Designed miniproteins, single chains, continued (2). Designs and how they scored, part 41

Each design is a single chain, and the fold is of that chain. pLDDT is the mean over its residues in the fold that is shown.

## One batch from the design tools (miniprotein)

Design m5487
Fold by ESMFold2-Fast:
Structure m5487 (fold): chain A 68 residues (1-68)
Amino acid sequence: AEELRERALELLERAREAAEEGDVETARKYIQEADRLALELIGRGDYESAAELGKEIREVEELVKKAE
């Protein structure tokens, strides 16, 4: 569980960097992969980690919208 969460957070950090550079397409791809990992956490019954990750995903999505 922790490894999946750490991996997703790393992807979200890369998404933030891409959004800050104006690379919205790359940022969205990283967000999509992080979302898939959040769904894996839900499938494993780790709802708390998935909820925390979902919050981070929404924050990065807001950054991408502002970069447009």
Scores: mean pLDDT 81

Design m5488
Fold by ESMFold2-Fast:
Structure m5488 (fold): chain A 75 residues (1-75)
Amino acid sequence: SDLEKLEEHLRELIARLEELAKANPKVDVEKLREYMELIKEEILKKLENGEISLEEALELADYIFRALEKAIKEE
């Protein structure tokens, strides 16, 4: 299903950023994880409620998580 595809994609993005964050001693990994889980819940909810399409949800996820990756690398 679309929801399962989005959830798996978000899970992979979160796991990748957690590994990157662990390499940076200035990043609070636990706080970042909590923040990423909130983002995941909001995007999934928007798709489930029909507010956005799967394509829009994937684009939104990629946009947000790319911005987070950049922030982690710049700290």
Scores: mean pLDDT 85

Design m5489
Fold by ESMFold2-Fast:
Structure m5489 (fold): chain A 59 residues (1-59)
Amino acid sequence: SQAQQYLQLGQQYYQQGDLEKAKQYFQKAADLAPPGSPLYQQANQNLAQVNKDLGRSAA
């Protein structure tokens, strides 16, 4: 699915240290993933992690 593809791109950018691009692709993956799916949860967990790494809190 498109959501799975964006999740993989986000992970690739995260490994390269491009946290801004990683955030963009994880957000796209979360937006396209079916609500309540494991993919949706994984995308949001990765998005939360990259936001934490950027020094941006979700709280």
Scores: mean pLDDT 81

Design m5490
Fold by ESMFold2-Fast:
Structure m5490 (fold): chain A 64 residues (1-64)
Amino acid sequence: SRAERLAQVMALANRAQALWDAGASVAEIEAELEAYIATLPAEFQAEARAVREGLLAAYRARAA
């Protein structure tokens, strides 16, 4: 459902932010988000990876 897709997007954003706030590197955030995405149903994985790329681009900019 739409609500399930939104929940997955929010889960990725929240995981990335929590790791960043804990002092994780961009590489650690990338690895953790990929591990999480691998647990999702196949139909959500492509959208979740696109969201991950947007999040990683933002964190790479902050790390520079």
Scores: mean pLDDT 82

Design m5491
Fold by ESMFold2-Fast:
Structure m5491 (fold): chain A 85 residues (1-85)
Amino acid sequence: SLKEEAEKLYEKAKEYYKKGEEALKEGDEDKALEYYIQAMGLAIEAGLLAKKAGDEELAEEAFELARKAASIALPKIIDRGIAKL
């Protein structure tokens, strides 16, 4: 079902978010950025599928995770872009 697919994607998004946190603690900013980008994408997909399934609560949780991942990933992407200019 769409709800089961959304739940699976949300769990995967949480796993990637955790891997991003672990990589950041180890000082691997490149790996952390990759994990946060993956977490953001998976969380967006989970949120959209949850909305289609009518699970507004799961959708909001997934989009909140996407916002958290984006808040970390987007500034780092911008900062690295500026450093390359």
Scores: mean pLDDT 87

Design m5492
Fold by ESMFold2-Fast:
Structure m5492 (fold): chain A 68 residues (1-68)
Amino acid sequence: MEAEARALVDEIILNSPTPADALRALLRRIADLQANDPARAEALTRVVDELGLHTSAAVAAYRERLLA
């Protein structure tokens, strides 16, 4: 579950045009999952919290690490 949640975070960040778009997409995905799959929403929220993905700057830094 957490490995799948991390892969989803990576996918959203790499496929978003900007770090701000990635952050918005992450928040939207969590909201959608809260309605449809609360356990997966919790797993995704934990990954976001663990990686510190709460600002566009943090998302940008993480994206650079993925592209290195």
Scores: mean pLDDT 81

Design m5493
Fold by ESMFold2-Fast:
Structure m5493 (fold): chain A 59 residues (1-59)
Amino acid sequence: TRDRIIAAAERLFREHGLDTPLAAIAREAGVSLGTLRRHFPSKAALYQAVLRAVLERLA
């Protein structure tokens, strides 16, 4: 579930920017907004996880 949320967030942030609402990311990932908030308490935490995932793929 965490990886699914990160993948959805990466795609939406890339296509629509950082103003993408968490509810849209949850819908794209196929999870509830509550489930998303349980894994990522803020948009900043989610963005940090996306950056980490991108950097790990570039290494």
Scores: mean pLDDT 81

Design m5494
Fold by ESMFold2-Fast:
Structure m5494 (fold): chain A 125 residues (1-125)
Amino acid sequence: VLIFLEDAAVADAIKKILESAGYNVTVVSSTADLVKALNESEYNLVLVDANVSPAFLLTIVELLLKKGYTVFVSEEVAEQIGLEHPKIKVVSDLVEEAATISKTSKAAVIASAAELLALAEKLAS
């Protein structure tokens, strides 16, 4: 699992929740480190904080799609990026999609820090 969040405390909380459930977790704190990690390694799950610039959101979505990820986004994030693609999945409730996300071999989730925390708790249960 790769995690990018602006809030270091929330990132650490998500890391501990997922590690307690047996996941291997890498945390990155900059957009440059996120891009580097995605270019150097493959992850089963990528969690990205939507609280970044719209231009960076579009860039990271395009990179994730190029790397073969299925990208799960909230309705709000979908409106911000304005990009339609068969591998972009717009969902009304990311926590309800936890089982689908966990069964997807290369999944990326772009959402608020609060939604990513709730998703991590559901994945660990």
Scores: mean pLDDT 81

Design m5495
Fold by ESMFold2-Fast:
Structure m5495 (fold): chain A 76 residues (1-76)
Amino acid sequence: MEEELEKEIQLAMALMMVGVALATKDPEGVEDVIRYAKTLPKELALEALRLAVEAAERLGDEELARRAREELERLE
């Protein structure tokens, strides 16, 4: 189940990146998550972008949250 393991690793990486961005209060870390999401398959990209929206909102960066939502809407 190589495909399943790869998806788990990719999602875990997105979660870690979001966790670091929130811990460091760094909006650039959330932008990195948005860029990473664009390299993922649609299903994983949607999950990573949802995490990016939540992280941007928690950081109070409304423009970054809006950009993440626009990317999310483009994939839905």
Scores: mean pLDDT 80

Design m5496
Fold by ESMFold2-Fast:
Structure m5496 (fold): chain A 97 residues (1-97)
Amino acid sequence: SELAEEAKKLAEEAIELARRALELLLEALKEEDEEKARELLEEAERLLEEAERLLKKAKELAKKSGDEEVKKLLLEAEIELGLARIALGVAKLLLKK
């Protein structure tokens, strides 16, 4: 269905944004310049906020479609976003030194 296809695209985009955010967080931990590290953290947080928005929309569309493959992608997206949020919290604590 068109709703299932749109939900899949949004969930896949949310996963991609969460993965990109994690890459930026890893770069921030290696960054010796405190200002640049802060900018990387801010960009990662912005990407996670967008990913959460897309995932919310994907969940609303998935409820109307009943597609099991979409449900799997939504679960993967929730896990990826959760892990990236934990990583953001850890990075913020480590960069305070």
Scores: mean pLDDT 86

Design m5497
Fold by ESMFold2-Fast:
Structure m5497 (fold): chain A 71 residues (1-71)
Amino acid sequence: KEEIRKKLLETIGRILRIIGEIEDLRAQLEKAKAAGDEEEAAKLEAEIKKLEEERKELLEKMKELSEELEK
């Protein structure tokens, strides 16, 4: 079970990093939209979407590891 705990902590760390990246990109997106930079805004939205999908996958992995830890 210790190996599962280590994997869970690693997964949580990755999730936190991605959350931080998404927040930074969202701040940049607001600035791009305020400046009327539609090209930059579209690019930032695509990057945010990719990170949100990665976060979703990691959250699913975290759930699986939590369930395995209960066993």
Scores: mean pLDDT 83

Design m5499
Fold by ESMFold2-Fast:
Structure m5499 (fold): chain A 65 residues (1-65)
Amino acid sequence: MSVEERLAELIERFEAGEISSEEALEKALELAKENGLSLEELYQRIHAIYKKRHPDAESAPIRPA
């Protein structure tokens, strides 16, 4: 499973109300740490996935610290 697939699952779980934006961000940070991604790269990937799912959204609910 790629990091992008795992991030997409986190976004799906957040959208389903299973996890908060804070919990989703913390889990995403662990994925970044495991895969050697910077925080900037992580939030760019999250934002891209969120935009793909919600093209009319102004911003992603999962945001960098």
Scores: mean pLDDT 71

Design m5500
Fold by ESMFold2-Fast:
Structure m5500 (fold): chain A 99 residues (1-99)
Amino acid sequence: MTPEEERELLERLIEGLRAIGEKEGLSPNEAANVELAVELLRKAAELSGDERRAQLAGFLAVLDSLAQGLSPEEARARAREAIERMRAAIERRRAAEAA
């Protein structure tokens, strides 16, 4: 996919998440986790390359937390850890490619 096609896909995912939230009558924890997922997708849309991938890792962690019924605070903690792990993995790959 081109960077423009990726951005369009991310924008459609944001619209879809909001529509799901409105139709399903989410709990307060579920609603907060949907908002966090939307925020991470927005950040991914504004970024590119490795930083977009890092934000998407955080988004996936929030979706997993939502599926498990976790609190918004736990979801945020897991998202931060996923982002940091992705950044570390990217840095290790770049170091290996440069060696």
Scores: mean pLDDT 79

Design m5501
Fold by ESMFold2-Fast:
Structure m5501 (fold): chain A 61 residues (1-61)
Amino acid sequence: EADALVAELRALAQRYLQAKQDYENSTDPEEQARLKEEISRLKERIHALVDQLDAVNAAAA
């Protein structure tokens, strides 16, 4: 169901942008390390969802 995947992608994209902004604004090394790890995990999940959405769209064609 593409709609659910699109909604999840939007939510992850918003979290990614917020985490990236927080990382750029942070001067705390511990906070920067946490945010960098979060950004990395968000990127990985976004890539997985994009691949899944492509597969769903291919199956629907």
Scores: mean pLDDT 80

Design m5502
Fold by ESMFold2-Fast:
Structure m5502 (fold): chain A 100 residues (1-100)
Amino acid sequence: GEVFGLSDEELNQLYRPDELLKEVLESVGLKKETYTLREIEYGIYEYISKEKLFDGPENPNIVNLKNTKLGEIFGVDKFDISDIKGIVEAIKKHSTPVPK
């Protein structure tokens, strides 16, 4: 994953995935209860790579999410992975911040 232009506080914030996001992360070998945004983003990219969800070389940033668990998380059939704000929003929607 890349640095999202987030503060150190935001980068170190732990999130507890909901059941849907947890299933996506577990499918790529991530089995913890809590994760940073960077760890969850890494898991999402690994899921995209394993499931071969990239649209193709003509659209290198576009992923096809139709009929996938990741599509349920993002709520869309296609997603531009260069939209870092959209990724962060989807993660926050499907997780709860740990107050400690």
Scores: mean pLDDT 80

Design m5503
Fold by ESMFold2-Fast:
Structure m5503 (fold): chain A 71 residues (1-71)
Amino acid sequence: SMPSDNELRATMLIIKAAVYLQIGKKTGSKEAVEEAIRAAREAIELGKDDPNLKKAAEELLKEAEELLKKL
């Protein structure tokens, strides 16, 4: 079956979180890391019914929060 709208949105937010986290790592931008945190949190909520999406989003959130503490 096709992914649900929430699963598609969660997937796009995971991609957004990963991209902004990479920008934050390369540039030291707090704003980029904060955008990664926001996207990861939204992805957790929208992907809550998919354990793989939830886990991916939670891992990105943890990494972004740890990076933000160093900036």
Scores: mean pLDDT 88

Design m5504
Fold by ESMFold2-Fast:
Structure m5504 (fold): chain A 88 residues (1-88)
Amino acid sequence: AKEAAEEAIEASERAVRAAKEGDKEKATEAAKEANEAAKKATKAASDPSLSQEELNRAIGGAIAAIGGAVEAALMAKKYGDEKGWEAA
């Protein structure tokens, strides 16, 4: 639970940084990492044995990672549209 939440927060931070740097490839890769971390955090949050504090941390981490992944994906799409890169 703790590890998944921390991993999600770190992945979210990396995704936001990549999006701000404006590198489509880097932003796309960071979005993938954040999305996988968010999945892990969400899965950890579904454990009914978690304390309220652990659950809140896991949910917070998942939300942060999803937000970072969305920002990175939007940046990747924007650069694709502006640079004329086709979606595969």
Scores: mean pLDDT 66

Design m5505
Fold by ESMFold2-Fast:
Structure m5505 (fold): chain A 61 residues (1-61)
Amino acid sequence: SEEIEKRLKKLLEQAKKIIDNRGPEVLESVILALKLFARRYGVDEETLKKMIEELKKYAEK
């Protein structure tokens, strides 16, 4: 849904800020939070996979 998509974009934004502030060591914790959100709101597995890959790529730059 549009509302869930908006919340996902906000979560990605916040996740990237946490990585920026604390370093790539928090990546696993951020991914776990994202997985919990996806399970709670029924986010598509492919969408979750893409978001996780984006965060991994972001943390490795």
Scores: mean pLDDT 80

Design m5506
Fold by ESMFold2-Fast:
Structure m5506 (fold): chain A 61 residues (1-61)
Amino acid sequence: DEELQKQISSLPPSVQKILSQFNKEQQKKLLEALKNKDWETINELLKPLRERQERLRKLRL
């Protein structure tokens, strides 16, 4: 868990903020995918959040 937190703190602030929205299981999955360079899994986990953010931003334009 300490190594988990240290790895999270080493990520960009935007990614850290996203991880804080995830539960522990989702955070572990994301970090596992990051270690394995599994960008497809990372993208799948982030896709619903990203889509929601983009839609809200475009509506606010």
Scores: mean pLDDT 70

Design m5507
Fold by ESMFold2-Fast:
Structure m5507 (fold): chain A 92 residues (1-92)
Amino acid sequence: SDRLVEDLITMLRGLHEEGAEIRARIEGDVLVIEIRGLNVTQIIAFSLSLIGLELDGLDVEISIDGDTVRARIGGLSDAQLQRVVDFIRSLR
């Protein structure tokens, strides 16, 4: 839904404003997001946001390595994929 993408964008914007480095790419129909420079509270908050996406019917994989979170998100439309990637590219 539009709200789901808006909530994800709002979370990513907040993490970027707190100094996190955000990268995204599309692998087939899967959105791959990598966020670096997170503290434990930010890792927990983002992980809970991703669990929310899974509960809303998306296919979500989460990997945590130190201060880095990698998320793989399936089930987004082409328009939703492009919107999130364009948003993250605008943060550079």
Scores: mean pLDDT 86

Design m5508
Fold by ESMFold2-Fast:
Structure m5508 (fold): chain A 60 residues (1-60)
Amino acid sequence: DEEIKKKIEELEKEKKELEARAAELEARGAEGDFEADVEAGILRIEVGVLKLEIKNLEKK
């Protein structure tokens, strides 16, 4: 289904954007920015949720 394929592509794009942002915040956290470190952790959880959604769609 082309609709499912497009949805997976959109979720993959969002996942990559969040992973890049989390990596940036993790680098700032390593420099002593506690708020950035906490935000990076939250983004990593969001990435995990997106990975689960993508995996579920791929099974169809």
Scores: mean pLDDT 82

Design m5509
Fold by ESMFold2-Fast:
Structure m5509 (fold): chain A 75 residues (1-75)
Amino acid sequence: REEALREAIELLEEADEALLAGDREKAIQYLRKASELAPEIAELVERAIEAIRAGDDLTALQLIGEAKRRLEELL
């Protein structure tokens, strides 16, 4: 369980970096994989993906940060 949460956190960090680099498709792929490993963040991930698709990268980055904090609290 802890291994899956740690991998999900790493995927959220990769999604953040991809989004900052302007690679929205790669960011979405990392976010989807993170939510598969950690269903606890599925709602935050879905909102982040919708923000990315709407061009609201700032909101997406904030939601990714919230998802990461939630998983860190579970470790």
Scores: mean pLDDT 85

Design m5510
Fold by ESMFold2-Fast:
Structure m5510 (fold): chain A 73 residues (1-73)
Amino acid sequence: MEATERLAELALRGHRLAREYAEAVAAGDEERAAALLEEAERLAREAEALAAAHPELRREAYERVLEAVAAEE
Protein backbone atom coordinates (compact mmCIF):
# COMPACT_ATOMS: atom_id res chain seq x y z
CA MET A 1 0.00 0.00 0.00
CA GLU A 2 2.95 2.35 -0.50
CA ALA A 3 1.27 3.83 -3.58
CA THR A 4 -1.70 5.04 -1.52
CA GLU A 5 0.64 6.59 1.04
CA ARG A 6 2.63 8.28 -1.73
CA LEU A 7 -0.54 9.70 -3.29
CA ALA A 8 -1.41 11.26 0.06
CA GLU A 9 2.06 12.82 0.25
CA LEU A 10 1.70 14.21 -3.27
CA ALA A 11 -1.67 15.72 -2.36
CA LEU A 12 -0.18 17.45 0.68
CA ARG A 13 2.72 18.77 -1.40
CA GLY A 14 0.17 20.08 -3.89
CA HIS A 15 -1.59 22.04 -1.14
CA ARG A 16 1.73 23.51 -0.02
CA LEU A 17 2.57 24.52 -3.58
CA ALA A 18 -0.83 26.20 -3.95
CA ARG A 19 -0.20 28.32 -0.86
CA GLU A 20 3.29 29.27 -2.00
CA TYR A 21 1.98 30.02 -5.48
CA ALA A 22 -0.66 32.39 -4.11
CA GLU A 23 1.97 34.14 -2.01
CA ALA A 24 4.38 34.43 -4.95
CA VAL A 25 1.68 35.90 -7.19
CA ALA A 26 0.60 38.36 -4.51
CA ALA A 27 4.22 39.42 -3.95
CA GLY A 28 4.84 39.82 -7.68
CA ASP A 29 7.45 37.05 -7.71
CA GLU A 30 6.74 35.80 -11.23
CA GLU A 31 9.89 33.65 -11.30
CA ARG A 32 8.86 31.85 -8.13
CA ALA A 33 5.29 31.45 -9.35
CA ALA A 34 6.56 29.85 -12.58
CA ALA A 35 8.87 27.53 -10.64
CA LEU A 36 6.00 26.47 -8.36
CA LEU A 37 3.82 25.68 -11.38
CA GLU A 38 6.62 23.53 -12.79
CA GLU A 39 6.86 21.70 -9.46
CA ALA A 40 3.10 21.15 -9.47
CA GLU A 41 3.34 19.62 -12.95
CA ARG A 42 6.02 17.22 -11.72
CA LEU A 43 3.82 16.21 -8.80
CA ALA A 44 0.88 15.73 -11.17
CA ARG A 45 3.00 13.45 -13.36
CA GLU A 46 3.95 11.26 -10.42
CA ALA A 47 0.40 11.23 -9.11
CA GLU A 48 -0.90 10.24 -12.55
CA ALA A 49 1.58 7.37 -12.78
CA LEU A 50 0.50 6.04 -9.38
CA ALA A 51 -3.20 6.61 -10.04
CA ALA A 52 -2.96 4.82 -13.39
CA ALA A 53 -2.02 1.66 -11.48
CA HIS A 54 -5.02 2.28 -9.19
CA PRO A 55 -7.97 3.58 -11.26
CA GLU A 56 -10.03 4.11 -8.10
CA LEU A 57 -7.52 6.71 -6.89
CA ARG A 58 -6.75 8.23 -10.29
CA ARG A 59 -9.27 11.06 -10.21
CA GLU A 60 -8.64 12.07 -6.62
CA ALA A 61 -4.86 12.01 -6.94
CA TYR A 62 -4.38 14.32 -9.91
CA GLU A 63 -7.48 16.40 -9.14
CA ARG A 64 -6.00 17.37 -5.79
CA VAL A 65 -2.75 18.52 -7.37
CA LEU A 66 -4.39 20.35 -10.27
CA GLU A 67 -7.13 21.92 -8.13
CA ALA A 68 -4.60 23.13 -5.56
CA VAL A 69 -2.81 25.08 -8.31
CA ALA A 70 -5.82 26.10 -10.43
CA ALA A 71 -7.86 27.26 -7.42
CA GLU A 72 -5.57 30.29 -7.21
CA GLU A 73 -7.40 31.64 -10.29
Scores: mean pLDDT 71

Design m5511
Fold by ESMFold2-Fast:
Structure m5511 (fold): chain A 71 residues (1-71)
Amino acid sequence: EAAELFRKGDEALKAGNYEEAISYYEQAIEKATDPALRAGAYDGLASAYEKMGDTEKAQEWRRKAEEARAA
């Protein structure tokens, strides 16, 4: 279930397990039918990459989150 995967991503992000968070958010995006959930997962990916110092990927995922909300 996409919502459960998203929740696991958030838990991993809060725990500082950024690679695990990325994996869960990616899986949530693949299974999500809800645009709001997909946008949230893109934000989660951006936050995880930002915490890991990958500013370029963080910016890319932020852009995708904004596109998902605008559509």
Scores: mean pLDDT 83

Design m5512
Fold by ESMFold2-Fast:
Structure m5512 (fold): chain A 68 residues (1-68)
Amino acid sequence: DAAAKEAEIARLRAEAQALQAEIDALVAAGAPVPLQELQAKSRKVYELQLEIAKLEGETAVPGPISES
């Protein structure tokens, strides 16, 4: 369903934004943060962005025929 994919894209975007906010908060707080932890969170954001791009690409339908 296009609606289901649209909802999933919105969810992934929200998750990526939340993770980025966590990274920003940790850095802004001036607390010592392990590099591995920051790398893990950044990698997760990157993976979410790739999944969004994949879903956006897969929702593209060539006209005029859509679905079998």
Scores: mean pLDDT 73

Design m5513
Fold by ESMFold2-Fast:
Structure m5513 (fold): chain A 63 residues (1-63)
Amino acid sequence: KEKESEELEKKAREMLELARRSTNPENQDALLQVAEEYIRKLRELGDLETAERLEKELARLRA
């Protein structure tokens, strides 16, 4: 469970980093959607604290 949460957190952070570097709005939105899917899986695993932190970062990038 912990190992799976760490992999999902890593994947979500990688997608957020790629979205931050993207200059194309469509590509950025697609990357943020993929990050959101990883965050959803973190919530399903019960890692709510990590999911909430990543959701706040994702929302900041969309604003």
Scores: mean pLDDT 81

Design m5514
Fold by ESMFold2-Fast:
Structure m5514 (fold): chain A 107 residues (1-107)
Amino acid sequence: EAERLRREVEEHLKLAEEHLKTARDYIAQGTPEALRQAFLHLGEARSHAIRAINHARRLYEVDPSEEARRFYEEVLERAQKILDEVDSLADETYAKAQEVNAARAAA
């Protein structure tokens, strides 16, 4: 079970990073539809990062070893970096959406 939980953590972190990449690509496109897609992918990245934390915590609760504690701490650090990027990109997406809406209202 411990090995399975570790694999689930790595899969969730991988999915979070893939959703961040997809969100960045949509933000770069800058259309209203692309910015909506960016927001959805940022939500998925946040969700996967939180799931990684929860699985790593469960592993530590089941096996409170030094190894499991270090793994949990490493997952917290990696997931926090993803969450920080999500927050930064969400702010950028919001700002671009406001700019696009203002331009459309002016046209």
Scores: mean pLDDT 87

Design m5515
Fold by ESMFold2-Fast:
Formats: C-alpha cells, structure tokens, sequence
Structure m5515 (fold): chain A 57 residues (1-57)
C-alpha cells in the first residue's frame, strides 16, 4: 500500500482528493471489471493509468 505521503502527492498530481485516490486504488486492487469501468468513467482514462502505475510502482 502507498504511504500517506505518497497518497497526498498522487492526489495533488491528479487533482483529486486523498479519499478519491484511496477509492481508486481499492477499485484497481479489487480486479472487478465493473468497478474498474466505473473508476475510468469517474476520473478519466489518463488518471486511471496513473493510479495503475502507482500500484505497480
């Protein structure tokens, strides 16, 4: 899991709240294509890819 500092930096980079970043990471960790589809719609494809990269480190 990302540290609180890493979550805050990601939130600033993506223009999202820390809560939104945490929810997005949980959605990606779920592996549920419906949940991932909802995330892509909410934050956009670019932000989705950036969150995915953050999980992969």
Amino acid sequence: MLSDEELEELAKKLGLSVSAVRSGLAALESGDPVVEGALRHEIGEENYELLKEALEK
Scores: mean pLDDT 77

Design m5516
Fold by ESMFold2-Fast:
Structure m5516 (fold): chain A 61 residues (1-61)
Amino acid sequence: SEEFERLKKIAEGLLEYYGLPEEYYKKLEALSSAEEVADFLLDLASELHEKLLDLTGEPLP
């Protein structure tokens, strides 16, 4: 679907931007619906937020 392809492209861009390992790409490729990709993106955002807090010591504005 268009929504699935759009979300998958966004996820791929984020994985590339943050230099995440191939395991993340493989997990993304195993997803089959827009809802699964959205959940993947939420998990990724939470993980990246934790890493940012570790670097800055405080949440971003």
Scores: mean pLDDT 75

Design m5517
Fold by ESMFold2-Fast:
Structure m5517 (fold): chain A 64 residues (1-64)
Amino acid sequence: SEMKEFEESLERARELAKKATEEALKNTSDPKEQELLREIEEALLAMIDAIGKLIKKNEEKKLK
């Protein structure tokens, strides 16, 4: 189902965001940079979650 494939894509995006942040944190010793990287990760995860909720709501409308 397209919805399942989309949910799997969002989960992959979340994992990639976390992995990218982890790698960036390993290469940065500046506490201000580390704080910014954490905020960027939080914002990215929130956006991925918002996209997922929006698509789920649109699929529910199609099944009406």
Scores: mean pLDDT 81

Design m5518
Fold by ESMFold2-Fast:
Structure m5518 (fold): chain A 70 residues (1-70)
Amino acid sequence: SEAEQIEQAKAEALASIDKLNEETGLSSKPEELKEFVEKAAEVLLKELRGEEIDMKELEEFVKELLEKSK
């Protein structure tokens, strides 16, 4: 199912981030990348369920990530 494909892609992306961080120790913001992956998967799952995607919530999420980057 599409939900299973989204969950698989999320799991693979998170595992890739963890592996790179473990091998290099150079990922300065692995947590922010993980938050982005989690949020993207959540939005896709909401769309799949026919739920309305709140664009303002997405904008606020992006603002929060940018503020953390400063």
Scores: mean pLDDT 69

Design m5519
Fold by ESMFold2-Fast:
Structure m5519 (fold): chain A 59 residues (1-59)
Amino acid sequence: SEAERERRLRHEAVLARIEARHPDLSEAQRAEMRRIREEAVRNALPAGETAARLEALAA
């Protein structure tokens, strides 16, 4: 749906920003970030929730 496409784009933008701020992320952290993003899109979570979870993982 259009709404799902828009959610996916917003979550992709969040992931890209966090990766840019944390260039030293390990492969394990990147895999977990991808999992969190897919879970958030599936459950229609707001982008802010995804951002919070990804920042916590990157810290």
Scores: mean pLDDT 78

Design m5520
Fold by ESMFold2-Fast:
Structure m5520 (fold): chain A 54 residues (1-54)
Amino acid sequence: MVPEELPTVEELNRAIEVMEKRGLTGDAAREADLDGDGQVDLRSLKALYEKETA
């Protein structure tokens, strides 16, 4: 295992897929986009990924 500083783009995409399977496509994208820039925030995605994985 490498140091888990920040998830890679690939890991983030997997987290998004998990959220989409739960039917939270729009909400998951908005929750991950904390800045409202229309781009997913790595930190918020990491939090979502941990919830889904833990």
Scores: mean pLDDT 56

Design m5521
Fold by ESMFold2-Fast:
Structure m5521 (fold): chain A 80 residues (1-80)
Amino acid sequence: SALEQIEAAIKAIEEKGKKNKVLSKDELGEILEKYLSGLSGDEADIVRKHVMEELEKYGDEISAEKAVEALRKAKEELEK
């Protein structure tokens, strides 16, 4: 399901965050492409909205914690 794909992406970001607490925009994009490729267009748009809002605040690098927060917001919107 979309929710399971988002949780898998969250876990991948958390694991990467154990080694480096900051993710580049490219590294985050690779994780999203890998785990969220099975989402519908509408589901992918919700994820992109929340992730882009957080990236806009922090520039080209984002903490793993903030990336996880953005994905959890997307998951909450998809659960409604």
Scores: mean pLDDT 77

Design m5522
Fold by ESMFold2-Fast:
Structure m5522 (fold): chain A 57 residues (1-57)
Amino acid sequence: MEEVLEELVAAIREYRATSGPGTEGDPEAVRRLLAAAKRLVDEKGPHETGLLIQKAL
């Protein structure tokens, strides 16, 4: 449970680190972000997932 949240936070940070002015970010970072978000939604639901993301960021 906590591992899934940590994975999502890491994926968000990686995506932000690879995105910048004039870039679309790393496609692999986007893929990891979407996979981690889906996994957390599947385990906790969309509302709780949103609250956990806000708390972690």
Scores: mean pLDDT 70

Design m5523
Fold by ESMFold2-Fast:
Structure m5523 (fold): chain A 82 residues (1-82)
Amino acid sequence: MKIKLKPELKELLQKVLEGDEYTYTEFYNAILELLRKEKLRDPEDPSIWDVSNTPLGKLLGKDKIDTRDFSEFDKLIEKNKE
């Protein structure tokens, strides 16, 4: 299933995504790639990413992302799909 992203999230992901529609897996991987490029990974726990000072963190309303919690990505997709 493909989703369309709201403009704010699409603009943040333009560094790692092309086109207008993405699968759930492509969206998830794009967020992980963006986090990796911004060097936001916690050095003590590779599953934790600090987004407190980023536009992504502001959009999510969170300071940290745990990549083991897939339910957070489900909520992010539902909030940001058109």
Scores: mean pLDDT 69

Design m5524
Fold by ESMFold2-Fast:
Structure m5524 (fold): chain A 76 residues (1-76)
Amino acid sequence: MAEKLDAVAEEVGERIRALVEEAREAEAAGDRRRATLLLLDAGLLLYEALAAAGLVSPEQYAQQVAFLEAQKEAAE
């Protein structure tokens, strides 16, 4: 079962890396708002992966997601 979790972690890690790279490109283009939103999306994916792996409780996950969503609204 650990190998299944590792495969999911690798897939999520690749998606996070893609979002971070896109955020870097947006920042280089002067689109700071888009860069911030992409980084917040990467944070949401990280917490989804941690919750799926059982590394955070559903309650902790909900709290962190609410925090990141609030930051995303503030960045809009």
Scores: mean pLDDT 76

